# Ledger of designs, part 107: designed miniproteins, single chains

Each design is a single chain, and the fold is of that chain. pLDDT is the mean over its residues in the fold that is shown.

## One batch from the design tools (miniprotein)

Design m3728
Fold by ESMFold2-Fast:
Structure m3728 (fold): chain A 79 residues (1-79)
Amino acid sequence: SLEEKLKELQKELEEKMKPYIEAYEKDPSLRPEALEKLRELMEEAIAFLEEHEEEIAKYLGVEVETVRREIAAYKAKAA
């Protein structure tokens, strides 16, 4: 289901981010690397949402155009 795909994505993104968070907690000079990784993972999450826009629209009971507008708004905030 879409919910299971989203949960798996969240888990994968959290697992990818964790080593960077742990590294900069020990060495604050590594914060820029952690922020760069966060940006990469946010782009991965947005790409997933764009790939599954029709499935998301069906799940929410809305038009695909509504989902596209929401993703675009989220994308603008993330930039």
Scores: mean pLDDT 81

Design m3729
Fold by ESMFold2-Fast:
Structure m3729 (fold): chain A 81 residues (1-81)
Amino acid sequence: RAEARARLSRTAGQLFDLLSKEGEEYVLKASAIIDRHVAAGDVDGLERDLVKLAETVKDEKVKQQLITLARELGEALRALL
């Protein structure tokens, strides 16, 4: 549980670091998505909405990294439930 919580925090940090390069609006949107779905325990919603956000990014490499991090964040949340 402590390991899963640490993984969630670490993965969210990596996601925010990547999105900060695209702009503050992306970080704010990701933060809102994470807060909402983590509070609800909604793994599928978390992954879906973060992947949708990633798909709005024009850089294909950054998009792929964001999608990977969205999946990892979902796995970390699932491990906490």
Scores: mean pLDDT 81

Design m3730
Fold by ESMFold2-Fast:
Structure m3730 (fold): chain A 65 residues (1-65)
Amino acid sequence: MTLEELVNELLEQMDSGDINQELIEQVGDLFREAYEKGEIPEELKKVLERMNEVAEKLLAERALE
């Protein structure tokens, strides 16, 4: 499975609400490797951006009431 395929599967599962634990672990390992190399692929940056958007929205909703 390519990085693009992994990212697309993760995004689809996030939309369906049924996230595979193994897929989360695989993406996590890829992030760890990218940080170790000091170079994050654009595909992984897209995942980080989306996760940050979701986290920011959840935090904002909790802060509002």
Scores: mean pLDDT 71

Design m3731
Fold by ESMFold2-Fast:
Structure m3731 (fold): chain A 100 residues (1-100)
Amino acid sequence: SNAERAEEYINLLKLLEENIEKYYKSIKPLLSEENQKKVEEIMEEIKKLIEEAIAIAQYIKDHPDLSDEELEEKWKKIFEILERINELMDEIEDIYFEEL
């Protein structure tokens, strides 16, 4: 069901937030103070995007009577957010590799 799929995505997004924070903690000591600030700003954007995606998925879960068109629009928004998160994660990796 859409509710089960939404629950799976909520769980994946929560795990993603935990993994990203763990990753940052591991690389932070290797970064300059300037690059730590840049990565922390990107991390704040990622966290906001994760919260937005979770809110959309929760809305899908809470509204089993949504039309197919409304469901498609909401899932499209979740996937656009996930694409943006991937772009931001690539920016963090680029900053990290610049310090090597």
Scores: mean pLDDT 88

Design m3732
Fold by ESMFold2-Fast:
Structure m3732 (fold): chain A 66 residues (1-66)
Amino acid sequence: MAAPEVVEELRAQLPEVERYLLEHPEYREAAIEQLRGQAEQAEKLGADDLAAELRALAARLEETLK
């Protein structure tokens, strides 16, 4: 399982990351791919809440690319 400290840091950064990617659409495609990979890894490590937040962010960003 991922260390609680690392999970908390990642979750705290997600709103900032989302804001940045909404302002910089050219980076969204690569970021979506990275977020999905991180969500899969978080799920494998039992960090289900983090995985859900990462998947939700990726889904929101994907909608902006349609």
Scores: mean pLDDT 77

Design m3733
Fold by ESMFold2-Fast:
Structure m3733 (fold): chain A 98 residues (1-98)
Amino acid sequence: MEPLKLVITFKALSESWGTVTEVAQRIAEEARRAGAREVELDSEEGKLTIIADTPEVVREAVRLALEAQKENPGIEVTLEASPAAQGVVDEVVAEAEA
């Protein structure tokens, strides 16, 4: 079975970078608890990579990232998904825009 891969990239001004680090660490911890196969956080680049076998892990990570962007106007989130994960990402993005 092809694993679901999600890459979340955070971009922020320096004054918001502490918040980005805390958000990224929280998402990483939640993904690990939910049973993600691999979770890699590059705090210098603001890049979080999640590899999971279940869509629920990806759905929650995307939800938390979009919530952080909405609550923090100085933070921008870019989502990159494998083909297997893209449908889940699209569903969460559509729900957040509603």
Scores: mean pLDDT 81

Design m3734
Fold by ESMFold2-Fast:
Structure m3734 (fold): chain A 76 residues (1-76)
Amino acid sequence: MAGNEAVEKLKPEAEKVSSQEANWELTIRALEEAIRRARETGSLSEEELELLEFALRQLRENRLSFGEINRLLEAE
């Protein structure tokens, strides 16, 4: 029944919350390493490096904002 399937889906949803946080940190770290390697190799132009740094900054800012919201929610 649909209700039973929804209950079963709630378990992986909770698992996804934890793995999403870990995934965001891994993605940020991977992007940092990619930027560092691109700088060392000189394979990318200055504009391309700037775009990657902008993407990294956006990811960090979004996670920080999300952490702030979560902190407020946990305070309840």
Scores: mean pLDDT 60

Design m3735
Fold by ESMFold2-Fast:
Structure m3735 (fold): chain A 111 residues (1-111)
Amino acid sequence: EEEKKIIDEIIKLVNKALQLVREFERTGDRELAEEAVETIKKIVELMKNLIPKSFYEKLKKQVDELAEKVKASTDPEEIRRILREALELVSQAVLFILYLKNYPLKYIKIE
C-alpha cells in the first residue's frame, strides 16, 4: 500500500468523522458519537507509519483518553466538546502529515 493511498483514506475518514459529529450535534444520537470515536481511532491507526513513533504514541494516548471520556459521559454537550477536541487533534496531525509529504492542499475537503 502506497503512502498516497493511506493519506487519501485518512482524508476520507476525517470528512466522515466530521459528518458524524455534525449529525450527533443535530440528533443527540449516542450511536453516532460512538461511530465518530471509532472513525477517529481508525484515522490514528492509519497514521502509525506516517509520523514519528513518539508523535504516534502521544496522539494515540490522547485519542484513547478522549474516547473513554465519551463512553463515561451522558451529557450531549460534554460529548460534543470531547468529539470536537478529538477532531482538532487529528486534523492538526493530518496537516502535519500533508506538510511533511508535500501533499497538495487543494485535496483537503473538511466540511
Scores: mean pLDDT 83

Design m3736
Fold by ESMFold2-Fast:
Structure m3736 (fold): chain A 87 residues (1-87)
Amino acid sequence: SAISQRLMQTLDQMLAAQTFRDQFRIAYQTIEDLIKNEGLTPYQVKQLFTQQILKMLQAGRISRAQGLRLSTVVHLAAVMVEVQLKQ
């Protein structure tokens, strides 16, 4: 799906980023866009990212450490987007 392709592109961009700040910004922008323009909830966006990260792990595209980092950054970004949209 188009959403699945967007998530994969976002995760690839996060992997290429050198700093936590850049990884967070990349995740934040995609999550905010999916919530505002596609009508997804923060929970749904987090589930979709978790499924893509799991697929990348199963395909051997990333290490367990990379998967944990991506999951953590996505979670923090989703929480921050939800907090900002509640105001």
Scores: mean pLDDT 88

Design m3737
Fold by ESMFold2-Fast:
Structure m3737 (fold): chain A 84 residues (1-84)
Amino acid sequence: SIDRAIKLLEEAKEAVRNNEPLEKVEELIARAIEEASKELPEEVVYEVAEQAVLAVQAYAEGDRESAIEHLEKAIALLEEAKKA
């Protein structure tokens, strides 16, 4: 479900804001991509996954602001796909 994928990415953003472990952020993102893959074309899922990977890399480097920005871009891609 696209709505579940969006919810999981919003939860990942809150995990980043709350300085939760990287493993939790990665788990939420992986579940979001799995949910998106059930309803969306591979091309859209790939773009979402690209932003998610950049978010994980930024968070691992201590750049929480960039991590949140990339998660917001992933959410925007899912919201746009939902309108199609």
Scores: mean pLDDT 87

Design m3738
Fold by ESMFold2-Fast:
Structure m3738 (fold): chain A 108 residues (1-108)
Amino acid sequence: MQKLKQQAVEKLEQIFDIVNQIESELDEADAQRLRSLALAFGHAAIQALDNPEDDLIFDQFILTGRQFIATLQALRDRSTNPATQALLDEAIALVKELIDIMREIHKK
C-alpha cells in the first residue's frame, strides 16, 4: 500500500512538471484550460489517496482523469509542433499510469 501511494505522488509530480512545460508553448486560453484541468485532476487524485476505500471519490477521480486525457488529446491533435505533440503524448501516458496505480490502491 505505502509503496503504491508513493508511486502515485511521484507520477502526480511528473504530470505537473510536464504540464508546466506544455503551458509555456500554448496560447493563453489553452494554457488556462490545461492549468484548470490539471489542478482539478491533482485535487481529485489527492482526495482519492486520502480516501482509498470511497467509491464516490474514486469515481470522481476517474471522471476528472478522463476529461483531462480528452483535453490533452484535443491539444495534441491541434498542435503543429512535433516537440509539443511529444510532451502531450508523454502527459497522456503519465495520467494513464497514475489512473492504473490509483485503481490498484482503491482495490485494496
Scores: mean pLDDT 86

Design m3739
Fold by ESMFold2-Fast:
Structure m3739 (fold): chain A 65 residues (1-65)
Amino acid sequence: MMEKAMYNLGYLVARQAYAESKGDLEKARALAEEQLDSIVEKMKATEKQKEALRKGMEDALAAIE
């Protein structure tokens, strides 16, 4: 289902942003949010899809904290 795919994508984006920021959570969050905005624009994501993407990102960042 599309929401599950969006959740997984948000999770992976946050994990990659964390790796690229080399442990800087503030940079990781900024990079992840920037990438999510790009995905939303490219896909013309619905509100439910945006919620799923954000939830995946939040869960990934919470697991690191």
Scores: mean pLDDT 81

Design m3740
Fold by ESMFold2-Fast:
Structure m3740 (fold): chain A 70 residues (1-70)
Amino acid sequence: GPLDEVLALLEELIAQATGEARVVLQNLLRELKEVGDALTPEQKANMIAALRRYVPAPQAARLAALLEQI
């Protein structure tokens, strides 16, 4: 489902990330694994904002669309 796709794509991005981006993406992955389908609209918005800041635009857009489906 959308959650599994987000988790898989985040793990791939983390493997290629460095510095601040890696730390932020690791924190997002941990939070998403802990909260899962219980994500609030505020949590989704905060995650999408972080993704848009640290992830290249095409991957950020894909992740945002998948998060909105959870």
Scores: mean pLDDT 85

Design m3741
Fold by ESMFold2-Fast:
Structure m3741 (fold): chain A 89 residues (1-89)
Amino acid sequence: MVEELQKALKAYEEAKRNGDLEKAASYLEKALELYEKMYEQDPSAEILRMIAEIYRELAEVYEKLGQFDKAEEYRRKAEEYEKEAERLE
């Protein structure tokens, strides 16, 4: 799981560097799935903050793609996960 997560995040950075925003979003979505599985296995404020960070990055990517409704949805999700992380601290 951790190895797959690191690969997804590195692939995201490469795609973002190359300006391939659709691939960048795809890799972030994969990282999100992996963090969600990690949270189900071992719930922690750290993992919730990581999920919030991924949603913030997704919002930025979709805003650059001109998909403003999807970007706003992901910003709201990031905010909710951040609130949950603060509640667990």
Scores: mean pLDDT 85

Design m3742
Fold by ESMFold2-Fast:
Structure m3742 (fold): chain A 57 residues (1-57)
Amino acid sequence: AMTPEQQRAVLEAFAAALGVETASLEEMKALWMAAMEELYADDPVLKELVLARVEAM
């Protein structure tokens, strides 16, 4: 299992890979939340769980 610190590092790495390495943490979270909403659109329960975890970062 990943620690919260490792989860944040992974989120930042993916944001950088998407070309938003200079964005604020809030902008990175918003980008990740949008991507997660698209990936889990067909499962609203899983979508809410994933978004809540990203918001907690």
Scores: mean pLDDT 66

Design m3743
Fold by ESMFold2-Fast:
Structure m3743 (fold): chain A 78 residues (1-78)
Amino acid sequence: MEEIRAAREKLEATVAAKRAAVRTEREREALDLLAEAAREGIRLAELLAAGRISEAEAEARNAAVLAATRPRAEELAA
C-alpha cells in the first residue's frame, strides 16, 4: 500500500510540474488525459492490493481505460 501511495503522490507532483510548463490548450488536454489514465491505473493497483478486485479484473479494467483513451490521445497529438 505505501508504495502505491508514494506512486500516486509522485504522479500528482509530476502532473503539477508539467502543467506549469504547458504552453498550449492542446498540450494541457493531452496532459490531463494521460494524468487521468495514470490515476485510474494507480486506483486499480490500490483495489488489487486491498484484495477488492482480482488481478484479472484489474488487467481488464486497465485495458478498457487504455482502449477508451487511445483515440482521444491520438487526436490531440495530430
Scores: mean pLDDT 76

Design m3744
Fold by ESMFold2-Fast:
Parts: structure tokens; C-alpha cells; sequence
Structure m3744 (fold): chain A 55 residues (1-55)
């Protein structure tokens, strides 16, 4: 099982990839990055899977 830090870093990298691809705005990136810090570990794992599916 990945650590909370590993999952957060993975989500941030996926969000950066979406931003670079023009799939999300800078405002959406900032809002989503803020929400990641408020998520439980289980919620962060689910979000990482969802973001990987969007790429």
C-alpha cells in the first residue's frame, strides 16, 4: 500500500499532466490540489485512480 505522501505526490503529478494537456484550468488545478490535502487516505487513492483514467 503506498504511503499518504506517495499518493498525494502522484495525484499532484496527474493534475499537472491534465493542466499541461489543457484538460483543466489553473484555477481548477489550485482548487483540486487544496481538496487533496483535506482528503482521507482512502479518498486520495480513489482520486488517483480516477485521474489516471482521465489521462
Amino acid sequence: MPSREEVENRILRLLLQLLDAGRISEEEFAARATEIGKMSHEEQLAEAERLEAEL
Scores: mean pLDDT 79

Design m3745
Fold by ESMFold2-Fast:
Structure m3745 (fold): chain A 80 residues (1-80)
Amino acid sequence: SPEDELRELIDKIEDPEIREILEEFYRAAVEAIRRGELPPLELLERYHEALSKLPEEFRKELEEALGRVFDAVEEEVAAR
């Protein structure tokens, strides 16, 4: 599943602070999508800062995995 793929990528991050920020962001983003809202700007800024500390190729892979999770959640909400 897209969520399992994202989890596998996050688990590869050695920096526990970056991992925690990404976990917090994706959970908040999924909840925001379910409510028809945007994630808090403060959390988005922390997320982008954390991403900037990761290698470019890994960052792209992680952003693609996040996009797949968000698409799946949006499809779930649309099916209601």
Scores: mean pLDDT 80

Design m3746
Fold by ESMFold2-Fast:
Structure m3746 (fold): chain A 83 residues (1-83)
Amino acid sequence: SIEEARKKAVEELDKARKEAEEKGAPQSFVTQIENLRDKIRKGDLLGAGEELNRLESLTTPGTQSSLDRAKKAVGDLLRAKAA
């Protein structure tokens, strides 16, 4: 269901945030993951897309794994909604 997909996306974004914090990512990158997660929790998928684009612009080689997790979480949710 879309509700289960949304819950999973929020959980994956929380994991992405924790990984980024553990790796010493800049606070701006961590805050951007939190903003993305907040948009997903509120069902604002347009806002989530905007926040993901901002996250991509802040990504460095050291934060790539956190970005990839975030992109997968959002992508899986959008595919679930389209089905």
Scores: mean pLDDT 84

Design m3747
Fold by ESMFold2-Fast:
Structure m3747 (fold): chain A 68 residues (1-68)
Amino acid sequence: SEEEKKRKFLEEQLKVIEKARDNRTKEMQAKIEKASPEKRKQLEEDLAISQTNFDKIIENLKKEIEKV
């Protein structure tokens, strides 16, 4: 059905975004571990902002899936 196609499309998008979030988190954590103390604080703040932005996108996608 058309609704099943929409649901599968949104679920696939959700998986892509969740994987991107995980990859970004791992990359940022690796940079934090190698960074100087001064740069570490800025990178931790950047990671927190990045995670908040991804979480908002994920929450919105989950809400769209529930509507289908």
Scores: mean pLDDT 87

Design m3748
Fold by ESMFold2-Fast:
Structure m3748 (fold): chain A 82 residues (1-82)
Amino acid sequence: MTLVKVLRELAKAAREGNKEEADILLSFALMEYAIARVAGEEKVAEVARPYLDRVIQALNAGDFETAARTAEEGAKALEELL
C-alpha cells in the first residue's frame, strides 16, 4: 500500500544515484514499517523486513543497483498480499 509506493520511489532514487533522496525515502519506509507493526499488519511487516534490511546494507555500501532492485522486489512482494 503506502509502503509499496515508498519502496518504488526509493528504487527510482537509488537508480538515479540520488543518495540524499534515497535516505529520506528509506526513513519514510521504516516509518511505514513501524506503523504496520503497531497496526497489527504482522504479515506485511514480516515480508517487508528482509527487503528493508538489504536496502539499508546496499545504500550504506553505495550499491545503488542492489538497493534499487531490492526495493522493487520488496514492493512486488507486498503487492501480492493485497
Scores: mean pLDDT 85

Design m3749
Fold by ESMFold2-Fast:
Structure m3749 (fold): chain A 91 residues (1-91)
Amino acid sequence: MEIKVYTVKVSDTEVKAVSLEPLKPGTSYLVTVTVSGRGTGQSLVYDDGSTEKSGPLADRIETRITEDGRIETTVSGLKAGETVTFTVTEL
């Protein structure tokens, strides 16, 4: 099931997304980041709060759990005119 996120522009080259709801105990999540014209990167968020990243944009994404238990994913190295889509899926 997809969970809702909100996005924040950090700089002209960096955007972050934060889940609207705290993570469920014992649940893992997949974060998919799509940058228009460049491809995708993914973060797997394990139920223990550890993360693993993969895909062509792996070096451009960082995922953490916030103090209030939300997923926060940042994408960096954006070029002018690129758009970013974040999808967070409960596994």
Scores: mean pLDDT 80

Design m3750
Fold by ESMFold2-Fast:
Structure m3750 (fold): chain A 78 residues (1-78)
Amino acid sequence: SQQEIQQNQQQVQQMLDQSQQHSQDVTDETRKKLLESPNDEEAKKIADKMISQTPDPSAQRGIQQQMDEVIEKRKKEK
């Protein structure tokens, strides 16, 4: 039973490492799509869609941060 628990813990650790990389990849892809959006309303729709497709809370926060950053940069573009 202990050996079985240790094997399960090792698999969980590998899944966590993969999840962290996935969160970074999702955040980067979201930023690219947001930068291509024509206005803030479309940027928000893209972010909402990406969040709905992403079950990872860390990735969801990353998507929200990218949306806020893109909108903020556009406000300064005068």
Scores: mean pLDDT 75

Design m3751
Fold by ESMFold2-Fast:
Structure m3751 (fold): chain A 81 residues (1-81)
Amino acid sequence: MSAEIQRRIEEAIRSGDKEELLKVAEEMLAARAAREKPSAEELERARAKIEGIVEEAYEYAKKHREEILKEIEEKRAEEAA
């Protein structure tokens, strides 16, 4: 579920585990592909886009880890309020 996936992403950011971030992204893409059965072109485009997002997110997380974790905590606080 999304809560479990979010926890895995947060832990990967904390540990600097880029491989775990890519693995989570791959699992999300595979789950969506299994449900929606997109075309080969759509899958290829989605995969390339996700890889780019993960790479950019990892680089951003390396530079702004504390800020990102604080934003996640603030979002949880807003949802709880």
Scores: mean pLDDT 69

Design m3752
Fold by ESMFold2-Fast:
Structure m3752 (fold): chain A 85 residues (1-85)
Amino acid sequence: MLERLRELGRRARREGLRIAQIAVDQSIRAAEYAERGDFLEAEISLGMAYISLGVAKLLGDEESARLAEEAIRLAEEAIEEARRR
């Protein structure tokens, strides 16, 4: 999961998608906190990624919104998998 998130981060940087970059970085933090068992910090970081998605949608940045949605999905999956361990 983290490897896929890091690839999305590299893609956002290559394409100059600043809002996607922020959302992906927050999603990476959420997944990393979940792996440590710090679920409160994971949910806070996930919430910040959702705020970035909202900003992308408000600005009509469809490419950033698409990448942010994918990153959020991956972070949510990582949190759910960590909770089952």
Scores: mean pLDDT 89

Design m3753
Fold by ESMFold2-Fast:
Structure m3753 (fold): chain A 65 residues (1-65)
Amino acid sequence: MQKQVSTVVAAALRGIGMGAKVEIKEENGELVVNITVKTEKQLEEAKKMEKSLKAAGVKVNIKKL
């Protein structure tokens, strides 16, 4: 399942890649994705990605500056 989760994360990063900062960490064998956004539009995109990533078993944290 780890390889499949990494593929989902990579796809999400490609969707966000418009000036948002994304950090991927591993804690206790789980992937944690931290997303920092600057605009409301980027925040909305990040929230859409959060649904997909959580469905794949990934923890997601979103922060707006």
Scores: mean pLDDT 69

Design m3754
Fold by ESMFold2-Fast:
Structure m3754 (fold): chain A 80 residues (1-80)
Amino acid sequence: SEIEKILDELEKKYPELQGTIDRLREAVKRLEEARKNGDSLGEARALFVIQALLEEIRLQTGDSEEVNELIDKIIKKVLE
C-alpha cells in the first residue's frame, strides 16, 4: 500500500516510466506472495528484479535527488 503510493507518485512525475513502474508493481506483488508462502527462492528472485528495476528508474531519471529519495524509501520498505 505505501509502496503503491510511492509508485503512483513516480508515475505521475515521470509518465514515460509507466512500463518500468508497472513491472516494479508486479515484482513487489511477487515479493509479497513469496513472503506469504515462505518461498525463500521466490523472495530472492523478486528482490533481484526489484533492485534491477529501481536502478533502471534511477538511470532513466538522470540520478535526481527527488527520485533517489523515493527509491531509498522503496528499498527500505521491501528489505524490512
Scores: mean pLDDT 85

Design m3755
Fold by ESMFold2-Fast:
Structure m3755 (fold): chain A 62 residues (1-62)
Amino acid sequence: MLTEEEKIEIIRELMKEKGIKTLDELIKYVKENREGVIEELIKKGLSEEEAQEIIDEILALD
């Protein structure tokens, strides 16, 4: 299970890599590209569970 600090850092990295500047843009991106985001996070070394935690964290902001 990821810590709160680890989740924030991963989300910040994702936003930077995709050129996303707002939470609304991030939520939209994740909704439209959920499968692709999970695969990208797994490629970065996260487990499938950890990737899903990041997605759930972002979608909870909606």
Scores: mean pLDDT 80

Design m3756
Fold by ESMFold2-Fast:
Structure m3756 (fold): chain A 118 residues (1-118)
Amino acid sequence: MEAALAELDREEAESLAALAERAAREGLSARDTALLERIVRIVAFAERLLLRLDAGASGEEIAAEIRAFIAGTDLPPAARAALQAAADALPALDREAQRRLIADAAGLAVTALLAELA
């Protein structure tokens, strides 16, 4: 698990670096660049949650991580609401439903951020 988490951390850092280079080259606004960086972080976060779920983390542990992410991340209200709803529902669900909910909530959060782009 630690090796796979370290690999995800490297992929996130590489994606953020590639985005910074592309933003400079394509003339993306600071606002749009920050929104795209948040999308990269949400995707990486969802991948980490799915990996932890595979390693035997409980729905309660995953819900606590989602709540911590919401508290530490600047998100539009719709993205925050989607992730909060997922955290609230996760402990009552079976493993397959937990996986699907994590993916769906991340997708809704990404969609909310994309809607903010100019």
Scores: mean pLDDT 83

Design m3757
Fold by ESMFold2-Fast:
Structure m3757 (fold): chain A 90 residues (1-90)
Amino acid sequence: MIDKAAKYVEKASQSLSDVGTLYQKNSENAEELKKKYDEIQKLVGQAVKYLDLTIKYYKLNEEKAKEYMRLAEKYAEQAEKLLKEAKDLV
């Protein structure tokens, strides 16, 4: 459970890194890429928040821990979608 939530944070963070690289290398769509970067950065923050909640509740309430893990997954998937949209701009 915790390992899965941590993997979702890693995926979201990788999406942020990848879009940051696109933003640095592509001046032609810099404003749109910057918007995608800022949106993905917020999603990484949400994934981290739900990883922390998954860790907090893992031994205390397994049902809540699973719900928080699923929220970390949701935000990681949203970050990957925004990265795909950013790649379509270049």
Scores: mean pLDDT 85

Design m3758
Fold by ESMFold2-Fast:
Structure m3758 (fold): chain A 92 residues (1-92)
Amino acid sequence: SLPSVEELLEEMEKRLKELESTLSPEEVEKLREYYLLSIEAVELARKGAPREEIEEIINKLRDMVIENQKPTEEEIAHMKEKQKELVDELVK
């Protein structure tokens, strides 16, 4: 059910290339960081890493979204709930 790292890296490069016309170089680099961290979380889950390690990476992803998108307190609460659901699904 989880995509391979190779597939995720290919999709990341495709997506970033499409966004180069719309986003600044700084925004593209921040998205690259976000995607790479997302791929790391998927690999940790695939390897059966402890829940805490996966949660640490997911927390970093959330913090990056907060810094870049500046969501409302309600949106942040929603992200935390969805993050919990995602971690629960990944650690089975």
Scores: mean pLDDT 75

Design m3759
Fold by ESMFold2-Fast:
Structure m3759 (fold): chain A 55 residues (1-55)
Amino acid sequence: SLSTAIAVLESLGYSRAAISRALAALAREKGVSRQEALETTDWRELGRALREEEA
């Protein structure tokens, strides 16, 4: 599901770099590794972090 969300976000104009930064921010917020954030972050959380990254 996360891989699909990343593909959709890229199609909406977000760069993979922006997506990676959003995941890094979520990992820091949750106190987990970036890899763990990739496994536990859903579309809604990722979308919020991306909005903050681009705001």
Scores: mean pLDDT 72

Design m3760
Fold by ESMFold2-Fast:
Structure m3760 (fold): chain A 68 residues (1-68)
Amino acid sequence: SSQISQLSQLAQSYQNAAQTLEDLAQDPSTSPEGKQLLQQRAQQNQSLATQYSGQAQTLASQLAQSLA
């Protein structure tokens, strides 16, 4: 369904954002304050990716049940 696809795409977007933030946090030119903020943002994006992925799986399971 379109909802499952949208949730999967959101999960991927947040996963990619988390990776980019982690990479920036590891950059030697990033300030200590910047590293802390980037790591917090990366953790938040990782959590959102997990939540949207879980929602997509739940909807897929519900769809499978409706077809059984």
Scores: mean pLDDT 86

Design m3761
Fold by ESMFold2-Fast:
Structure m3761 (fold): chain A 61 residues (1-61)
Amino acid sequence: AKVELKEENGKYVVTLEFGDVKVETVAENLELGQQAYEYGLQVAKQLEELAERQRREEEER
């Protein structure tokens, strides 16, 4: 997964890409943008770990 934080017209855009899924969050300031970025990194890591486990172990529930 890929997570990116970008400044655009005084706003902060956080993009999360995983496979065919793309999620964007717009924050009004850097602190909120940084929080969204950190959250995105955690979600991306969990998604990659789940995908790898499911490939090996099938469904674990």
Scores: mean pLDDT 76

Design m3762
Fold by ESMFold2-Fast:
Structure m3762 (fold): chain A 76 residues (1-76)
Amino acid sequence: SKIDELQNRANQLQEQADKYKSLYQKYLDESKLNLNLNLDQGLQLLASAKIYQDKYNDLQKEYENLTKQYNDLLNS
Protein backbone atom coordinates (compact mmCIF):
# COMPACT_ATOMS: atom_id res chain seq x y z
CA SER A 1 0.00 0.00 0.00
CA LYS A 2 1.02 3.65 -0.30
CA ILE A 3 1.09 3.89 3.50
CA ASP A 4 3.48 0.90 3.73
CA GLU A 5 5.76 2.51 1.11
CA LEU A 6 5.84 5.80 3.05
CA GLN A 7 6.55 3.98 6.35
CA ASN A 8 9.37 1.97 4.74
CA ARG A 9 10.89 5.17 3.29
CA ALA A 10 10.57 6.92 6.69
CA ASN A 11 12.45 4.02 8.34
CA GLN A 12 15.23 4.28 5.71
CA LEU A 13 15.51 8.05 6.26
CA GLN A 14 15.68 7.53 10.04
CA GLU A 15 18.56 5.03 9.66
CA GLN A 16 20.47 7.42 7.36
CA ALA A 17 19.76 10.39 9.67
CA ASP A 18 21.04 8.43 12.70
CA LYS A 19 24.24 7.61 10.76
CA TYR A 20 24.83 11.24 9.74
CA LYS A 21 24.01 12.47 13.27
CA SER A 22 26.61 10.05 14.69
CA LEU A 23 29.24 11.21 12.16
CA TYR A 24 28.42 14.86 12.90
CA GLN A 25 28.84 14.26 16.66
CA LYS A 26 32.08 12.27 16.15
CA TYR A 27 33.71 14.99 14.05
CA LEU A 28 32.39 17.77 16.32
CA ASP A 29 33.88 16.06 19.40
CA GLU A 30 37.20 15.44 17.59
CA SER A 31 37.26 19.09 16.42
CA LYS A 32 36.75 20.36 20.01
CA LEU A 33 39.66 18.22 21.22
CA ASN A 34 41.92 19.28 18.32
CA LEU A 35 41.09 23.03 18.51
CA ASN A 36 42.95 23.02 21.87
CA LEU A 37 45.98 21.20 20.34
CA ASN A 38 46.10 22.25 16.65
CA LEU A 39 43.79 24.99 15.35
CA ASP A 40 44.12 24.08 11.64
CA GLN A 41 43.34 20.40 12.26
CA GLY A 42 40.45 21.35 14.56
CA LEU A 43 38.96 23.65 11.90
CA GLN A 44 39.24 20.91 9.25
CA LEU A 45 37.38 18.47 11.53
CA LEU A 46 34.73 21.16 12.19
CA ALA A 47 34.28 21.52 8.40
CA SER A 48 33.76 17.71 8.19
CA ALA A 49 31.16 17.94 10.98
CA LYS A 50 29.31 20.65 9.03
CA ILE A 51 29.12 18.40 5.94
CA TYR A 52 27.30 15.71 7.95
CA GLN A 53 25.12 18.32 9.68
CA ASP A 54 24.04 19.58 6.22
CA LYS A 55 23.31 15.97 5.09
CA TYR A 56 21.25 15.41 8.24
CA ASN A 57 19.28 18.63 7.61
CA ASP A 58 18.58 17.58 3.99
CA LEU A 59 17.18 14.24 5.23
CA GLN A 60 14.99 16.07 7.76
CA LYS A 61 13.50 18.13 4.90
CA GLU A 62 12.76 14.90 2.99
CA TYR A 63 11.11 13.47 6.13
CA GLU A 64 8.93 16.62 6.41
CA ASN A 65 7.86 16.14 2.76
CA LEU A 66 6.94 12.49 3.49
CA THR A 67 4.94 13.60 6.56
CA LYS A 68 3.02 16.05 4.34
CA GLN A 69 2.33 13.29 1.76
CA TYR A 70 1.13 10.98 4.55
CA ASN A 71 -1.21 13.65 5.99
CA ASP A 72 -2.54 14.51 2.51
CA LEU A 73 -3.26 10.80 1.90
CA LEU A 74 -5.10 10.45 5.25
CA ASN A 75 -7.23 13.56 4.48
CA SER A 76 -8.21 12.44 0.96
Scores: mean pLDDT 82

Design m3763
Fold by ESMFold2-Fast:
Structure m3763 (fold): chain A 76 residues (1-76)
Amino acid sequence: GPLDSAREELSLPELDVDAVVESLREALSAASSFEEVDEIESLLVEAREKAGDTPELLALENDIGVKVLKLAVEKV
């Protein structure tokens, strides 16, 4: 799945930032629980540690925040 694809990309010696972002965006779109979003956020933090703060990774961090708010509203 998208999370497994992101984990595989992060384990490679040369990080493909675009591939990781694409996989994490797919995982975020499919996420239906806070646990799934937390896994995506953890992988994003790892990608930022390896590649630095690229515009694509910062945009994804913002999208994660929006998803958390949406899930919080839908929880009740």
Scores: mean pLDDT 79

